# Designed miniproteins, single chains, continued (5), part 46

Each design is a single chain, and the fold is of that chain. pLDDT is the mean over its residues in the fold that is shown.

## One batch from the design tools (miniprotein)

Design m17590
Fold by ESMFold2-Fast:
Structure m17590 (fold): chain A 55 residues (1-55)
Amino acid sequence: SVYDLLVEAAARLSPERLTALGRDVARVQDEAEREGWSGEELVRRLRALRDRYLS
């Protein structure tokens, strides 16, 4: 979930990177609403963000 991602990120990332992740999550959610993404596509996009920031 988004909350689980943000909790894990808060433990691992600097405040600056956590802020950047939060902005990217907000953009992904806005894009999902605008484009009508399925829940599966939204989850895939959020996992890609997790991998980008936490890998």
Scores: mean pLDDT 81

Design m17591
Fold by ESMFold2-Fast:
Structure m17591 (fold): chain A 72 residues (1-72)
Amino acid sequence: MNHSTQITQQVQDAAVNGDTDTAAQLLADSWIQGDSIGYGQSLQVIHDIQTPDVSKQIQQQAGQIIQQQMDS
């Protein structure tokens, strides 16, 4: 509960500031930790604030972070 809300707020702050690296890292961390609620809410916030192209870029970057973590 508190963790998902906190992560979603941090992603919102990063997205509003155009900090795509932080948004991607937080999104990847939510996925790796199994926080499906935080991941889904954060993804929706990114889609609401950013353009479709930027949202896709953040998702691709998060996917790369996840892949690197899984391969290690």
Scores: mean pLDDT 79

Design m17592
Fold by ESMFold2-Fast:
Structure m17592 (fold): chain A 100 residues (1-100)
Amino acid sequence: WKEEVIEIFREFAKKMQEVLGSTSQEQVEEFLKKFSELSKEELDEFLEKLKKILEEFEKNIEEELKKLSKEEQEKALKVYEIAKEMLEKLEEIRKKEEEE
């Protein structure tokens, strides 16, 4: 299950790099290293936090976007879509692992 989680993070990190540019590459690799060390409980906490962040962004989308430049707004929306897809795939992997 950990290998599948890392592959999902790596796939979505590449998608995020396409949106944010190459300057975030080191941050992405550091993020992946930290997630490879997560326990099941820590992964569940991460998924819960990510879900809440996405829900808050959805509720305040107009206000949050107004804080950003036009280019940053487009990037933020793409990052949101990528993060939402990642969350759904990670929750699916986690659910299958519980059915041991």
Scores: mean pLDDT 70

Design m17593
Fold by ESMFold2-Fast:
Formats: C-alpha cells, sequence, structure tokens
Structure m17593 (fold): chain A 97 residues (1-97)
C-alpha cells in the first residue's frame, strides 16, 4: 500500500510536469501564430491533467487513464505529437497501478 501510494505520487508528478511543459509550448505558439485553438488546447490539457492527478491520488486509475488519453487526443489535434505520446504512456502506467 505505501509503495502504491509512492507510485501514485511519482506518476502524478510526471503528469504535472508533462502538462506544464505542453501548456507553456502551446501558449507560446498561440501568441506567435494568433491561433486561438492552441490557447484553448492548452487550457483543456491543463484541466484534463488536473482531473488525472486528482483521480490518481484517489486511486481511481481508470478515470486517470481516461483523462490522460483525452489529454493526448487534445495535444495531437493541436499538433503536439510528442506530448500526446507522453500522455498515452502515462495513461498506460496508470492502468498498471
Amino acid sequence: MSEEELEREILAAFVRMAASIAVKVLRREAERTGDERLREAAEEIERLAREAVEALLRGDYRAAAEALREAARVAEAAGDKETAAIFRRLAEQAEEL
């Protein structure tokens, strides 16, 4: 149980880090290009990452994986394929808990 709690906290930290990087990149691109969809994608990723972290900390790994997969879909639609791949891997890790 304590080991699983540590794994949840580590995974939550990785989710927060990935979301923080993605949001900063998408907001910078939105400012550079004027593409409002990228700003909306950043806001959506931030919300979904928060939902995923809250689900992880509650032990709701299914809800966490679903939120992370949705974040990956949003990132991919915004053209951030690298972040999409990271969120997909984090979703797989959540399912293994």
Scores: mean pLDDT 87

Design m17594
Fold by ESMFold2-Fast:
Structure m17594 (fold): chain A 143 residues (1-143)
Amino acid sequence: MTKEEAQKILSRNIDSADGIAKQLEEQKAQFQEQARRAEANAKKADSLGDVETARLYRELARRAQSMARKLDQTAAELKEAAKEGREKLNGTVEEIVEAALKVSEAARKGRDTLFEGFNTMDEIDRGLREADARLAAFQAQLA
């Protein structure tokens, strides 16, 4: 492997890592919005006396907040790996290859966290629809 080949691999790994970090931040924002919606609907259910539906919304909010924190941590780790990779671009071939492997590993973890996030988002969206239907049915009994 030449120095130019190693630099080209590291640069591509950095670009991939930056793209994944952006996707992690975008998915984090979606989970933060799900959490806010769930917390608002929990307070609404409580104000109506629907304690069980309020509890379901709080469980969904906590799950969304937990996933948002995991996405934030993974994005921060990936950004740090990409930063260290940029600092090593003009290093020895060995330093560049080591940095490329670290950035690649961080990018793999970032992709795994994104896939977990997509699955968790679908599960939370399903739970929110079920809680919304319960709250609507409870409100119809009070009218």
Scores: mean pLDDT 92

Design m17595
Fold by ESMFold2-Fast:
Structure m17595 (fold): chain A 66 residues (1-66)
Amino acid sequence: MEVVEVPRHAVPALRRAVSESLKEGLSPEETERRVFEALSPLLPPEEARRIARMAGEVVKETQELS
């Protein structure tokens, strides 16, 4: 399995975007979009996209367990 590395300076933005998505009950697609928007100024587009997709999958799994 591929491991996605999150740079230290991007972690606060990632945490905020994911926390907001979980509180609002956003869809995995909306979570992915929100995380990508939060990370786009901080990371190269390809890394931001990869992390955003992983965040969307985590939210999907959390919602499926609920």
Scores: mean pLDDT 75

Design m17596
Fold by ESMFold2-Fast:
Structure m17596 (fold): chain A 93 residues (1-93)
Amino acid sequence: SAKALALALQALADGLAAVELGIRALALGRGREALRLAIAALLAGIGAIFLAEQALALDADALARALALAGLALGVAGIALGRAALRLVDAAA
């Protein structure tokens, strides 16, 4: 459905953003806590991308929406974790 597609594309976009923030924080991070949050953001982003891809591949609309929503939640969490990691990097600089 159009709703499942929109949710899956948003989950993919948020997952990619979480991966980008995680990689950036990993490149700049020097503290254990910043690195831990950066790794968490990267993993959450990868998970969101995986769930979005699964949602896009499914014929069952209800299951596709459920996976897309799970991916969206994980992508949003990953963005928050990546931003937290970057804030710790900035505070340490």
Scores: mean pLDDT 83

Design m17597
Fold by ESMFold2-Fast:
Structure m17597 (fold): chain A 90 residues (1-90)
Amino acid sequence: MEEEINKKKKELEKKLDTVLAQFSADLSRLIREGAPLEEIDAVLKRYEDEFKKIQKEAEKLGLNEVSKKAKFYLDVARAFAEIIRVVQRL
């Protein structure tokens, strides 16, 4: 039991860090390239879904630290999505 939980914790932490690195790289690239707002919003939504999935999985396993970290990244992605939606309305 303890070994399986520790393995799942390490897997989720690695996945969370990988998703964050990909999110940062993709968002930075799209902004630099002047990508359409629709494309940026689609990428933000994809990462929101990925962070939300990791958060829920961590919560089910009682991994509170991983869950809180995933929620923080989810909130960051949602904040960027809100900014893009405001810009689209201008």
Scores: mean pLDDT 82

Design m17598
Fold by ESMFold2-Fast:
Structure m17598 (fold): chain A 112 residues (1-112)
Amino acid sequence: LEEEIKKLVELLKDEDEKVRIEAIRKLKELAKTHPELVTEYALEPLVEILKDKSVDPLVRVEAIEALKELAKYHKEEVKEKAEEALKEVANDKSEPYFLRGKAKNLLEYLNE
């Protein structure tokens, strides 16, 4: 399982957008059953994807959805690592409306 999570984290840097999205989605599913391990290995890499303006907005949305899943189990850790990046995305008018909306929704959840 730890090896599987590490391989999925490596795939987050894949050249193929579809491979990156699939890796994020698998990490999100694993977060439901193994939130501690996914938080340990994937939290920071997912935040880096969210922050990277060169990454496709669809990949960055999937990263927000995975961070939201982790926040159900490790809310304070996700807030500590992701809040600043989420605020930057949510307030950046050059970002797509759907990406900004997802960032705002997670920020609201983290600040409940």
Scores: mean pLDDT 87

Design m17599
Fold by ESMFold2-Fast:
Structure m17599 (fold): chain A 91 residues (1-91)
Amino acid sequence: MYEVYTDEAGVERLRARAEAIEADPSLRPEEPTALTATTDAGESVELVAGRKDGLFIYTERANGRTLRQHFRVERLVTPSTRLDAEGNVVS
């Protein structure tokens, strides 16, 4: 199932889904779940969560480009938080 989230409530829904998937891997989505947020730098980003080997892969889009970010299910982000490719918080 494909869902689009656009705010902190959407991030919390994604967190709940990630926790459910951790408890029951059969619930992993086949289609990506998307979040849209504005970074603290004023850039609009879309966070797309997909499944790979039990981990969520988040894809950030900025200036028409896509950056793929990988982090553990326990390390979900708020809409205004940016991560590097290793899952570290950057401003």
Scores: mean pLDDT 45

Design m17600
Fold by ESMFold2-Fast:
Structure m17600 (fold): chain A 62 residues (1-62)
Amino acid sequence: MKEEELEIAIYKAEEFLKNKDYEAAISLILKVYEINKEIAEKVLEEVEKIDPEVAKEARKKL
């Protein structure tokens, strides 16, 4: 389901941020954006709440 895909993407992004793996978090967002822009935008919103600088770097590469 699309909702499960969003939840998994958010979980993985938060996990990467906790591990300070910012490159993996950005790569995940970019990959999701190619597949589903709407899900990627929701993941970006959650990432921005945790680390706005990582979200800004991801937005520059979109």
Scores: mean pLDDT 79

Design m17601
Fold by ESMFold2-Fast:
Structure m17601 (fold): chain A 93 residues (1-93)
Amino acid sequence: MESEANRLLAQLLREAVRESAGKSVEEQRRIFREATRRAAAAMPTPELAARVRAIGDASERSVVRLRTDLREEVDEAVRLIHEAVQRVSDRNE
């Protein structure tokens, strides 16, 4: 019973991770919430549905937070690249 629930949850969360890649924070949250809702609705007991929702919520928070932190690093890298390109253009002018 629990192994089937875990397998379905893992499949839907894996799909959510793939589909949310490169999307906005709001779209990522929407995708994870939809995956969690579908997994919970497929559970045979209310207790398993509650556990699936808790795991889904934790996964959403972890992945969104990690991607938000990485986005700040990417934004900083893009800013540094822009500055470097500007310096080269100014020197060659």
Scores: mean pLDDT 72

Design m17602
Fold by ESMFold2-Fast:
Structure m17602 (fold): chain A 102 residues (1-102)
Amino acid sequence: EVEKIREILDRLKSDPRADPLLFPPDESIPSAYDKVPNPLSLSSIEERVESGKIRSLDEFEEELRQMLENVGTLVPEDSALYQDARAVYDEALARLEEIRRS
């Protein structure tokens, strides 16, 4: 299962729409850490996979969902950043469903 999570994560990280999601919010987003004290990024999710904190497809899906919710807290849902984040999340869900059906 962890190997399948790594395959999905590598695919997401190579998507240009994921570029803003690769690292935690920077100082250019005012009060980001006040709104989301522990914001998730693809790099933080990767670290949690490698440390063994994420071990199942369900845990990985939940972390991705929280990342999308964090983005929605920081920017409007009609923003390009949120739309790109949603597209990355939807791609991940499609890959997870493919694995679950196999």
Scores: mean pLDDT 74

Design m17603
Fold by ESMFold2-Fast:
Structure m17603 (fold): chain A 78 residues (1-78)
Amino acid sequence: MELERRVLRLLAKRPMTPEEIAKALGVSVETAQRILDRLEEKGLVRRVPGVGYELTDEGIQALEKFEKEEAERKKKEM
């Protein structure tokens, strides 16, 4: 679950390949592909031929809720 949220955050910046995600998370490309397959099954990401993976509308909403909670927490500490 933690790794899934990190993948969503990475894809919010730009479409990425499994190789880019694996490098960013410090996991194998096979592990990154498994996470992406799980997120695609949930409808949070989609495969784009020749580009890699990108967030769906559902994925954007899921990430927005997570980022809002982190931003509010950080703002309260200031």
Scores: mean pLDDT 77

Design m17604
Fold by ESMFold2-Fast:
Structure m17604 (fold): chain A 63 residues (1-63)
Amino acid sequence: MLSKEEIEKIIEEAEKLLAESTDPLVQRYLRRKIEELKKAVENGDYEKASEIAEGIRKDMERL
């Protein structure tokens, strides 16, 4: 399970990639995932937040 600080760092990295991306499909995907992650954190569901954050991190390595 990721710490709150690790999740916040992943959100920051994903938002930076979203801002730098010119691909509409990549932008749509990242925006949706960032929203899902923020919602999980807001609900205190750090297990779900960790799962989403790890998925985003893995996908960012391919984008």
Scores: mean pLDDT 81

Design m17605
Fold by ESMFold2-Fast:
Structure m17605 (fold): chain A 81 residues (1-81)
Amino acid sequence: MEYLPLGELVQRVLDTAFEAIRIANIANDTKLRNEVSDLLAKANREISDAVDRGDYDKAREIAEKALKELEKLLLEAEKKV
């Protein structure tokens, strides 16, 4: 099946969040940095809760949603520098 494994998807979430935080720091945008950090923390908790319940499909949905939201925040950060 041609799709990203959950572990790779989670890694992309982390990489995207890290890049967005880096750019927000360059822009001195504390609000944007905090929004990215809060989104990442919430996604990690929800993914862990889903995995603990054995609901890997839900964990994947949460990770995909978080990635899309983080990509939007990354684009907003890039517009500020």
Scores: mean pLDDT 83

Design m17606
Fold by ESMFold2-Fast:
Structure m17606 (fold): chain A 94 residues (1-94)
Amino acid sequence: LSPLVKGAQQLLESYIATIKEMIAAGVPREEVRRQAESMAAGIVALLRREYGLSDEQVAELRALLGRLIEATIAGDEAAARAALDEIVAVLERA
């Protein structure tokens, strides 16, 4: 991975860890989802600016982040990892 994409991957792994910490702390799933979606909006804005993402790439990133959030909340480690890998692939071709 390029150093830039490696940084984005680390950001996304920290994001997943934050969602898991909220769940472990007993935050209700509805509140976890709401906060995760709010944080994802910030991540999309940051990545759009830093990587110069097209509107199509932004739409794809939003969809993949949605899948990542739901998989993480469900405790589906395989699905969460798959979504993360797809996000990394979007950024690598940006």
Scores: mean pLDDT 86

Design m17607
Fold by ESMFold2-Fast:
Structure m17607 (fold): chain A 85 residues (1-85)
Amino acid sequence: MQARNEQILADFEEAVRDVAARHLSPEAAEKVVSTVELIRKHAIEKKVDRETFRQILTELAKGMEEIVADPSRADEVIERLKEKL
């Protein structure tokens, strides 16, 4: 189960990196990718349960959707996501 959760988060991080590089400024892309990487590392290190893992993924997906829709809100969304660490 842990290896699968690590792969899901790694795939999500890669997808976020690809989307950020195509749609955001380099500065905003770096902040978003770094935030997702930190959340991934903490989730793996703390071995979060299935419910917490699902909540983290849902919040990350919503955050990315908001940033892609309005890149000017990237800093606001990033701060909210960091609270999940």
Scores: mean pLDDT 72

Design m17608
Fold by ESMFold2-Fast:
Structure m17608 (fold): chain A 67 residues (1-67)
Amino acid sequence: SGQQQALQIMQGMADLYAQAASREQAVDNVLAYLQAQGLPADRADAQALVDKIAQQGADAVLQQIAA
């Protein structure tokens, strides 16, 4: 389902965030990941997603998508 696909993509982004040495590296890696998934994303989109994960935690963001 689209919800399961969104959860898998978000989990991938959360994992990239957790592995990154800096916010800039997390943004670069998330942007590349979203583009590799065929999603129309720019740097501002990647920054917003990284900041959301940083502020709310990965599990909380995943729960919001699952709801």
Scores: mean pLDDT 77

Design m17609
Fold by ESMFold2-Fast:
Structure m17609 (fold): chain A 84 residues (1-84)
Amino acid sequence: MVEEMAERIREALERGVAAVEAAKSVEEAEAAARATLAEIRRLLEETLSLGEEALEAVIERVGEALAEAAERMRAILEALKAAA
């Protein structure tokens, strides 16, 4: 379960970053980032329903991927805003 939840979160992050990278405008990128954050929040809430220990284990496994994805999305959004 923990490994399965971690994999689902990693897949959601990968899809989210790809969607933000494919965006042609600030509005499109912000919409993609917002949708990604909503999906990650949902998966984390689902994990929490399995117990606090399960949430901690999942966060430990995906923490680096979460940080990397957040930084990549932030950099793309910042670059798009600077180009406007």
Scores: mean pLDDT 83

Design m17610
Fold by ESMFold2-Fast:
Structure m17610 (fold): chain A 86 residues (1-86)
Amino acid sequence: SATVDRLLHSIEQLLAREAEELLKELGDNPEAARKEFARIRESTLALADIMADAAGLSPEERAALRARVEELLRQTEERIEKEIAA
């Protein structure tokens, strides 16, 4: 779905900025970084649900957006863990 792709792109851009700010502020404090990322994850999932509602996504499109956002969050967490471990 073109709508799902557009919403995912917006979420990806916001998440990338939040991850960059997290690493800048908390990159030297692994425990604080992990706690802040847990908050970012919850906020990102809530935002995805709000955006899906606002866009009038079908159940199929909502499931697709959810799965892709969860994968994006997993990849972002992995990147953060690698950078704080370096």
Scores: mean pLDDT 88

Design m17611
Fold by ESMFold2-Fast:
Structure m17611 (fold): chain A 61 residues (1-61)
Amino acid sequence: MMSLEEQAEKLLEEALEKFKTSSKEEQERIYVEVVKKLKEMNVPEEIALKVMRELLQEIHK
């Protein structure tokens, strides 16, 4: 879909790519930035929570 869902997925992919070379503290900073962008874009809660969960899962590894 050419929708907010696709934009949210792209943000997730970009964040996960950055996570590969990031410290835990940097990953937390990236997470906060992604959450802020999702809120500013008014992404549906169900989609935003999915993205947030995947990022938190990587940080907790």
Scores: mean pLDDT 80

Design m17612
Fold by ESMFold2-Fast:
Structure m17612 (fold): chain A 95 residues (1-95)
Amino acid sequence: ATSTVTLKGETISVSGSSTFKVTTEDGTSKTLAPGETLTVPKGSLVGVTPTSATSPYTVNVTSSSGSSSSMTLAVGESVIIDTGLKEEVTVTFTF
């Protein structure tokens, strides 16, 4: 299954079937279900972690500037999104 987390401006949004924990630099965390959004501090680093992963999963990160990267993460590991770059970011999780 796949789920997507997107950053547009200062807004994080979740789509697909999975729930994600979003953690801001101040240590505050919020759990987002599909269709939910969270406004994050401008210019901060944001961690995104799937809450229901029971096995390693593949992450593909793309940006509006055309950068693309892929990685495999262990259960409980986070993808870090840098909101200071002022790019739209799409993170696709494959379970």
Scores: mean pLDDT 77

Design m17613
Fold by ESMFold2-Fast:
Structure m17613 (fold): chain A 80 residues (1-80)
Amino acid sequence: PRGPLSPEQVEAAREALAEMRRLVEASRADPLTKTSLLMWGLAEVVEAELAGQRGASDEEVEERLREALRRLEERLRAAE
């Protein structure tokens, strides 16, 4: 059974989404690569939210989101 997200998990997800959009918009990668990497990042946020709904701690959800942001930034830099 999946439960609701905590307010802290919801806030962390919102902040991660905003930062992902900022990183993609600031990137010098081509438009198709930027779109593909944004879609990947959005999928990672959904996976982190699903983990939270399945009982992951606020810290675990925040760590998943931080790792997704780190990998997105690395992939965007590699695509430049």
Scores: mean pLDDT 85

Design m17614
Fold by ESMFold2-Fast:
Structure m17614 (fold): chain A 69 residues (1-69)
Amino acid sequence: METIKEVLTEIHGVKPVKEDDNYFDLGGNEESVEAFVKKLKERGISLEASDIFKYPTIKELSKVVKVTK
């Protein structure tokens, strides 16, 4: 969860305050999804771009990510 919040803040410049905060409500869009997924991979977290559209809250995303380092 912490890494997801950090990457989201870096991409959008908005700090998530709750785990129920929605990726798209925090300024996310389809173009920023690619950057978000790439930054998560750089931090050892694997996530599909489609997962962000299916599970847009931080809490939901934390349940579908895989640690790959």
Scores: mean pLDDT 72

Design m17615
Fold by ESMFold2-Fast:
Parts: structure tokens; sequence; C-alpha cells
Structure m17615 (fold): chain A 90 residues (1-90)
């Protein structure tokens, strides 16, 4: 939807539809109503995302996670939708 595309562009500083930084990913979580209070909380959310992407759940924003996130954008059309399904917090 237009709202999903708008949120994607608000995080994506390159305008190419990809998340390139931890700050952009944090903004994505926050846009879903997920409160990221500190680095440990962000790491916990990353671990959940890694598990759902079939990656090692180490909480690191490495190239493997970055590539998987960008693939999720391309395959699901919206990382926000994917993360909302993964987190199941709201």
Amino acid sequence: SAEEEKEKKEFDTDGDGKVDSLEELKKYFESLGVEIKNEEDLKGRLIILQGNLGLKMDGKFDEELKEAINKAFEEYGSLRKYIAKVIKEE
C-alpha cells in the first residue's frame, strides 16, 4: 500500500528501496510501534529477524543480515509487513 511504500522511503536514505544502516532498521522497528530503548533491545529485535530469515541469531548487523533484509524487501515488497509478522508484538 501507499503507507508501506512511504515508510520504506522514510528509512531508505538512498531511495532505492533498501535498508543500508542500523539506524534505518531501528526506524523501521519504531514505525511498527516497537520501542527500541537501547542497543540491547535493538539486538533482541535483530535476533528475532535473523531467526525468521534463517540466519545465525547473533544480533549483529553484518553483511549477511543486510543482504537478507534487502532480499525481504524485494521478495515481500515491504520489510515493514515482514517484520510486523515476525515480531508479533502488536
Scores: mean pLDDT 63

Design m17616
Fold by ESMFold2-Fast:
Structure m17616 (fold): chain A 75 residues (1-75)
Amino acid sequence: LDVFTPEEIKEIEEKEKELLKKVEEARETKEKEEVEKLIYELQKKVLEEFAKKLGIDLKAESSSALLKAIDEALA
């Protein structure tokens, strides 16, 4: 029940890590709207990529829920 190989996980981790870093940077600057925008952009890209590879829909009621879902998927 795994659609990701170790090499695929590595590639996804690299990209996800960079996107999460941008969210963290925006949060550090205390820019609420920018944090929300970056999380929304991350949500779109991660949702599309994961849904396609996992064959499931990652529906998040909030940006924080989506971030938790991707963290759990990569854990």
Scores: mean pLDDT 62

Design m17617
Fold by ESMFold2-Fast:
Structure m17617 (fold): chain A 96 residues (1-96)
Amino acid sequence: MEELERAKREVEEAAQEVLNSKDAKETEEALKRLQEAADRLLKAAMQSSPEEQREAQKVLLEALIKAVEGLIRNGLIPREEGEEMIKALREKLEEL
């Protein structure tokens, strides 16, 4: 659906903003936008087919991986904790 495709693009764009952020303040603001985009994607996915829901979940997991990488880069999360989170997210992505 057009709404689902738009929501997926918004999440991908917001995740890139988190990854590209240069300091803690930019990262925090980008994370808020990512959360809003993710909420919209989840609502759109709940009204879609199981196949589209799986695709939306993949987009969300990839976005979260990018967000965690941005958090590590800007010192908002310890590297070891962030690496554990990325590993868990990648394992979930592989299960889809």
Scores: mean pLDDT 84

Design m17618
Fold by ESMFold2-Fast:
Structure m17618 (fold): chain A 79 residues (1-79)
Amino acid sequence: PSTVLDVVGPSTFSTTITVGFGDVTEARFYLLGADGSRIPVWSGALSGEGTVTLTARVDGPQRVYPLSLESLVGEFTGR
């Protein structure tokens, strides 16, 4: 389940989420707005089993899902 926040007009919004995951050599994370736009959150290498805290900034008139992993899109390289 997702908590939905409406962002109206150009506004700065910050959210922090915690994600557990396995090993990847490089990862990039984006939040998805309701219009499908990608809002950059974090990029870098991830190693081991662990927890990562991500902080995101959102600007613009969007509906944002900041509290659900379903709204977090990852791009991964390696294995």
Scores: mean pLDDT 50

Design m17619
Fold by ESMFold2-Fast:
Structure m17619 (fold): chain A 66 residues (1-66)
Amino acid sequence: MAELREEAIELAYEIIKKELTENGLSRGSAVTRALEALEQDPRFSHLSNAEKNLILQEALKRVEKE
């Protein structure tokens, strides 16, 4: 559902933003932390690797625009 995808993007966005702005991690490390969170969340753990990668790409784009 569109709502589930948006929730996943919001979770990834929040993690990437915090890791980049508060902890000074590289983009790769921040994305890895967001992926780990998606894998651990029961709402999103069932998503395919391709879907998780698209979510991470969209979240990263949102962080870079803000």
Scores: mean pLDDT 78

Design m17620
Fold by ESMFold2-Fast:
Structure m17620 (fold): chain A 82 residues (1-82)
Amino acid sequence: SSIKVTEYEGEGYTLYLLENATVEQAKAFAESLGLTHITVDKDASGNLALFRLDGSDSALISKAPKGEPKGVKLKSEFEFTP
């Protein structure tokens, strides 16, 4: 199944919102980006967020914030199939 991904650009980081995603699908997405050090927040449920520090191979998967993220710029929208 495909998941909807919305990419936001922050200062020194990229935030991805993953709609209708499981933690396993979010991990597959992170791995598709070449991220090897993936941490999952204990509260990761419902809609998910993937936080990626620019220039790092690390990612944090967490619960998505309510509403649109603040302090970031919309960069792209796409679908990901694991």
Scores: mean pLDDT 82

Design m17621
Fold by ESMFold2-Fast:
Structure m17621 (fold): chain A 83 residues (1-83)
Amino acid sequence: SIKQQIEELLGEIEKAIEAKDVEAALQAIDKLLELFKSLRVPEDHPVVQLVEQLRKAIEAKDFEAARKLLEELKGMLDILLTP
């Protein structure tokens, strides 16, 4: 399911942040953005903007900011994926 794919990608991002693995984190983020694109989520949607902020934090190696942004992303997705 789409929800399971999103949860798996969020888990990949979390593990990469814990490992401070910039390459793995960015790869998982790219997969998540491609999934949103396939679901026709607008580029100006708050969820896409939050993922882009997460990408920038990871590129800056600011793993504290990245963890906080990931938690915000999880919270937003929990609301959006609620039946």
Scores: mean pLDDT 85

Design m17622
Fold by ESMFold2-Fast:
Structure m17622 (fold): chain A 70 residues (1-70)
Amino acid sequence: HMQEQLREQLERLEQQAQELRETKNWESVVVIDPQGVPRITYVDKSVFDEELSKETLDKIQERQRELNER
């Protein structure tokens, strides 16, 4: 049940990410691990910073795990 809710949210996020890629210099990758843990990475090509990206990715992954655990 929770995995279905997470999947629906991922689809919405993926659609939004696709729109951002076309309108802005954004790159987004959505991958679901075999464990059911999704990985969403938003990369702004114009304002990409490796250090900031690391923290952002960690927060996103943590948030995705929370949604999956619920």
Scores: mean pLDDT 58

Design m17623
Fold by ESMFold2-Fast:
Structure m17623 (fold): chain A 100 residues (1-100)
Amino acid sequence: MKLSKEEVLEKMREDLEKLREWLLSHEGTLSEEEMREIARIGAALIMQEAYKEGVEIEDIKKVAEEVAEEFKKLGTPVDELVAEEVLETAEEFARRKEEE
């Protein structure tokens, strides 16, 4: 592993921001159900990648919660939807890894 923990977490933030921007650009093309599914799957894959790079669950969850709060402050329905799915995915991810 060549990336520092801080670099992995910064990449996770960037990837979550890219996910949000992609979903926002497809507003009106995708249904709310489709957007929620893509947000959930995308967030799960992004968090799993950070975990594979050796970042602790607690740090992944903390950064995901911070990013979700930032998205909520942007105030669009898409931002709120992505924030909700990121938070739910972070809780699910932490729960699954605590059982391993």
Scores: mean pLDDT 83

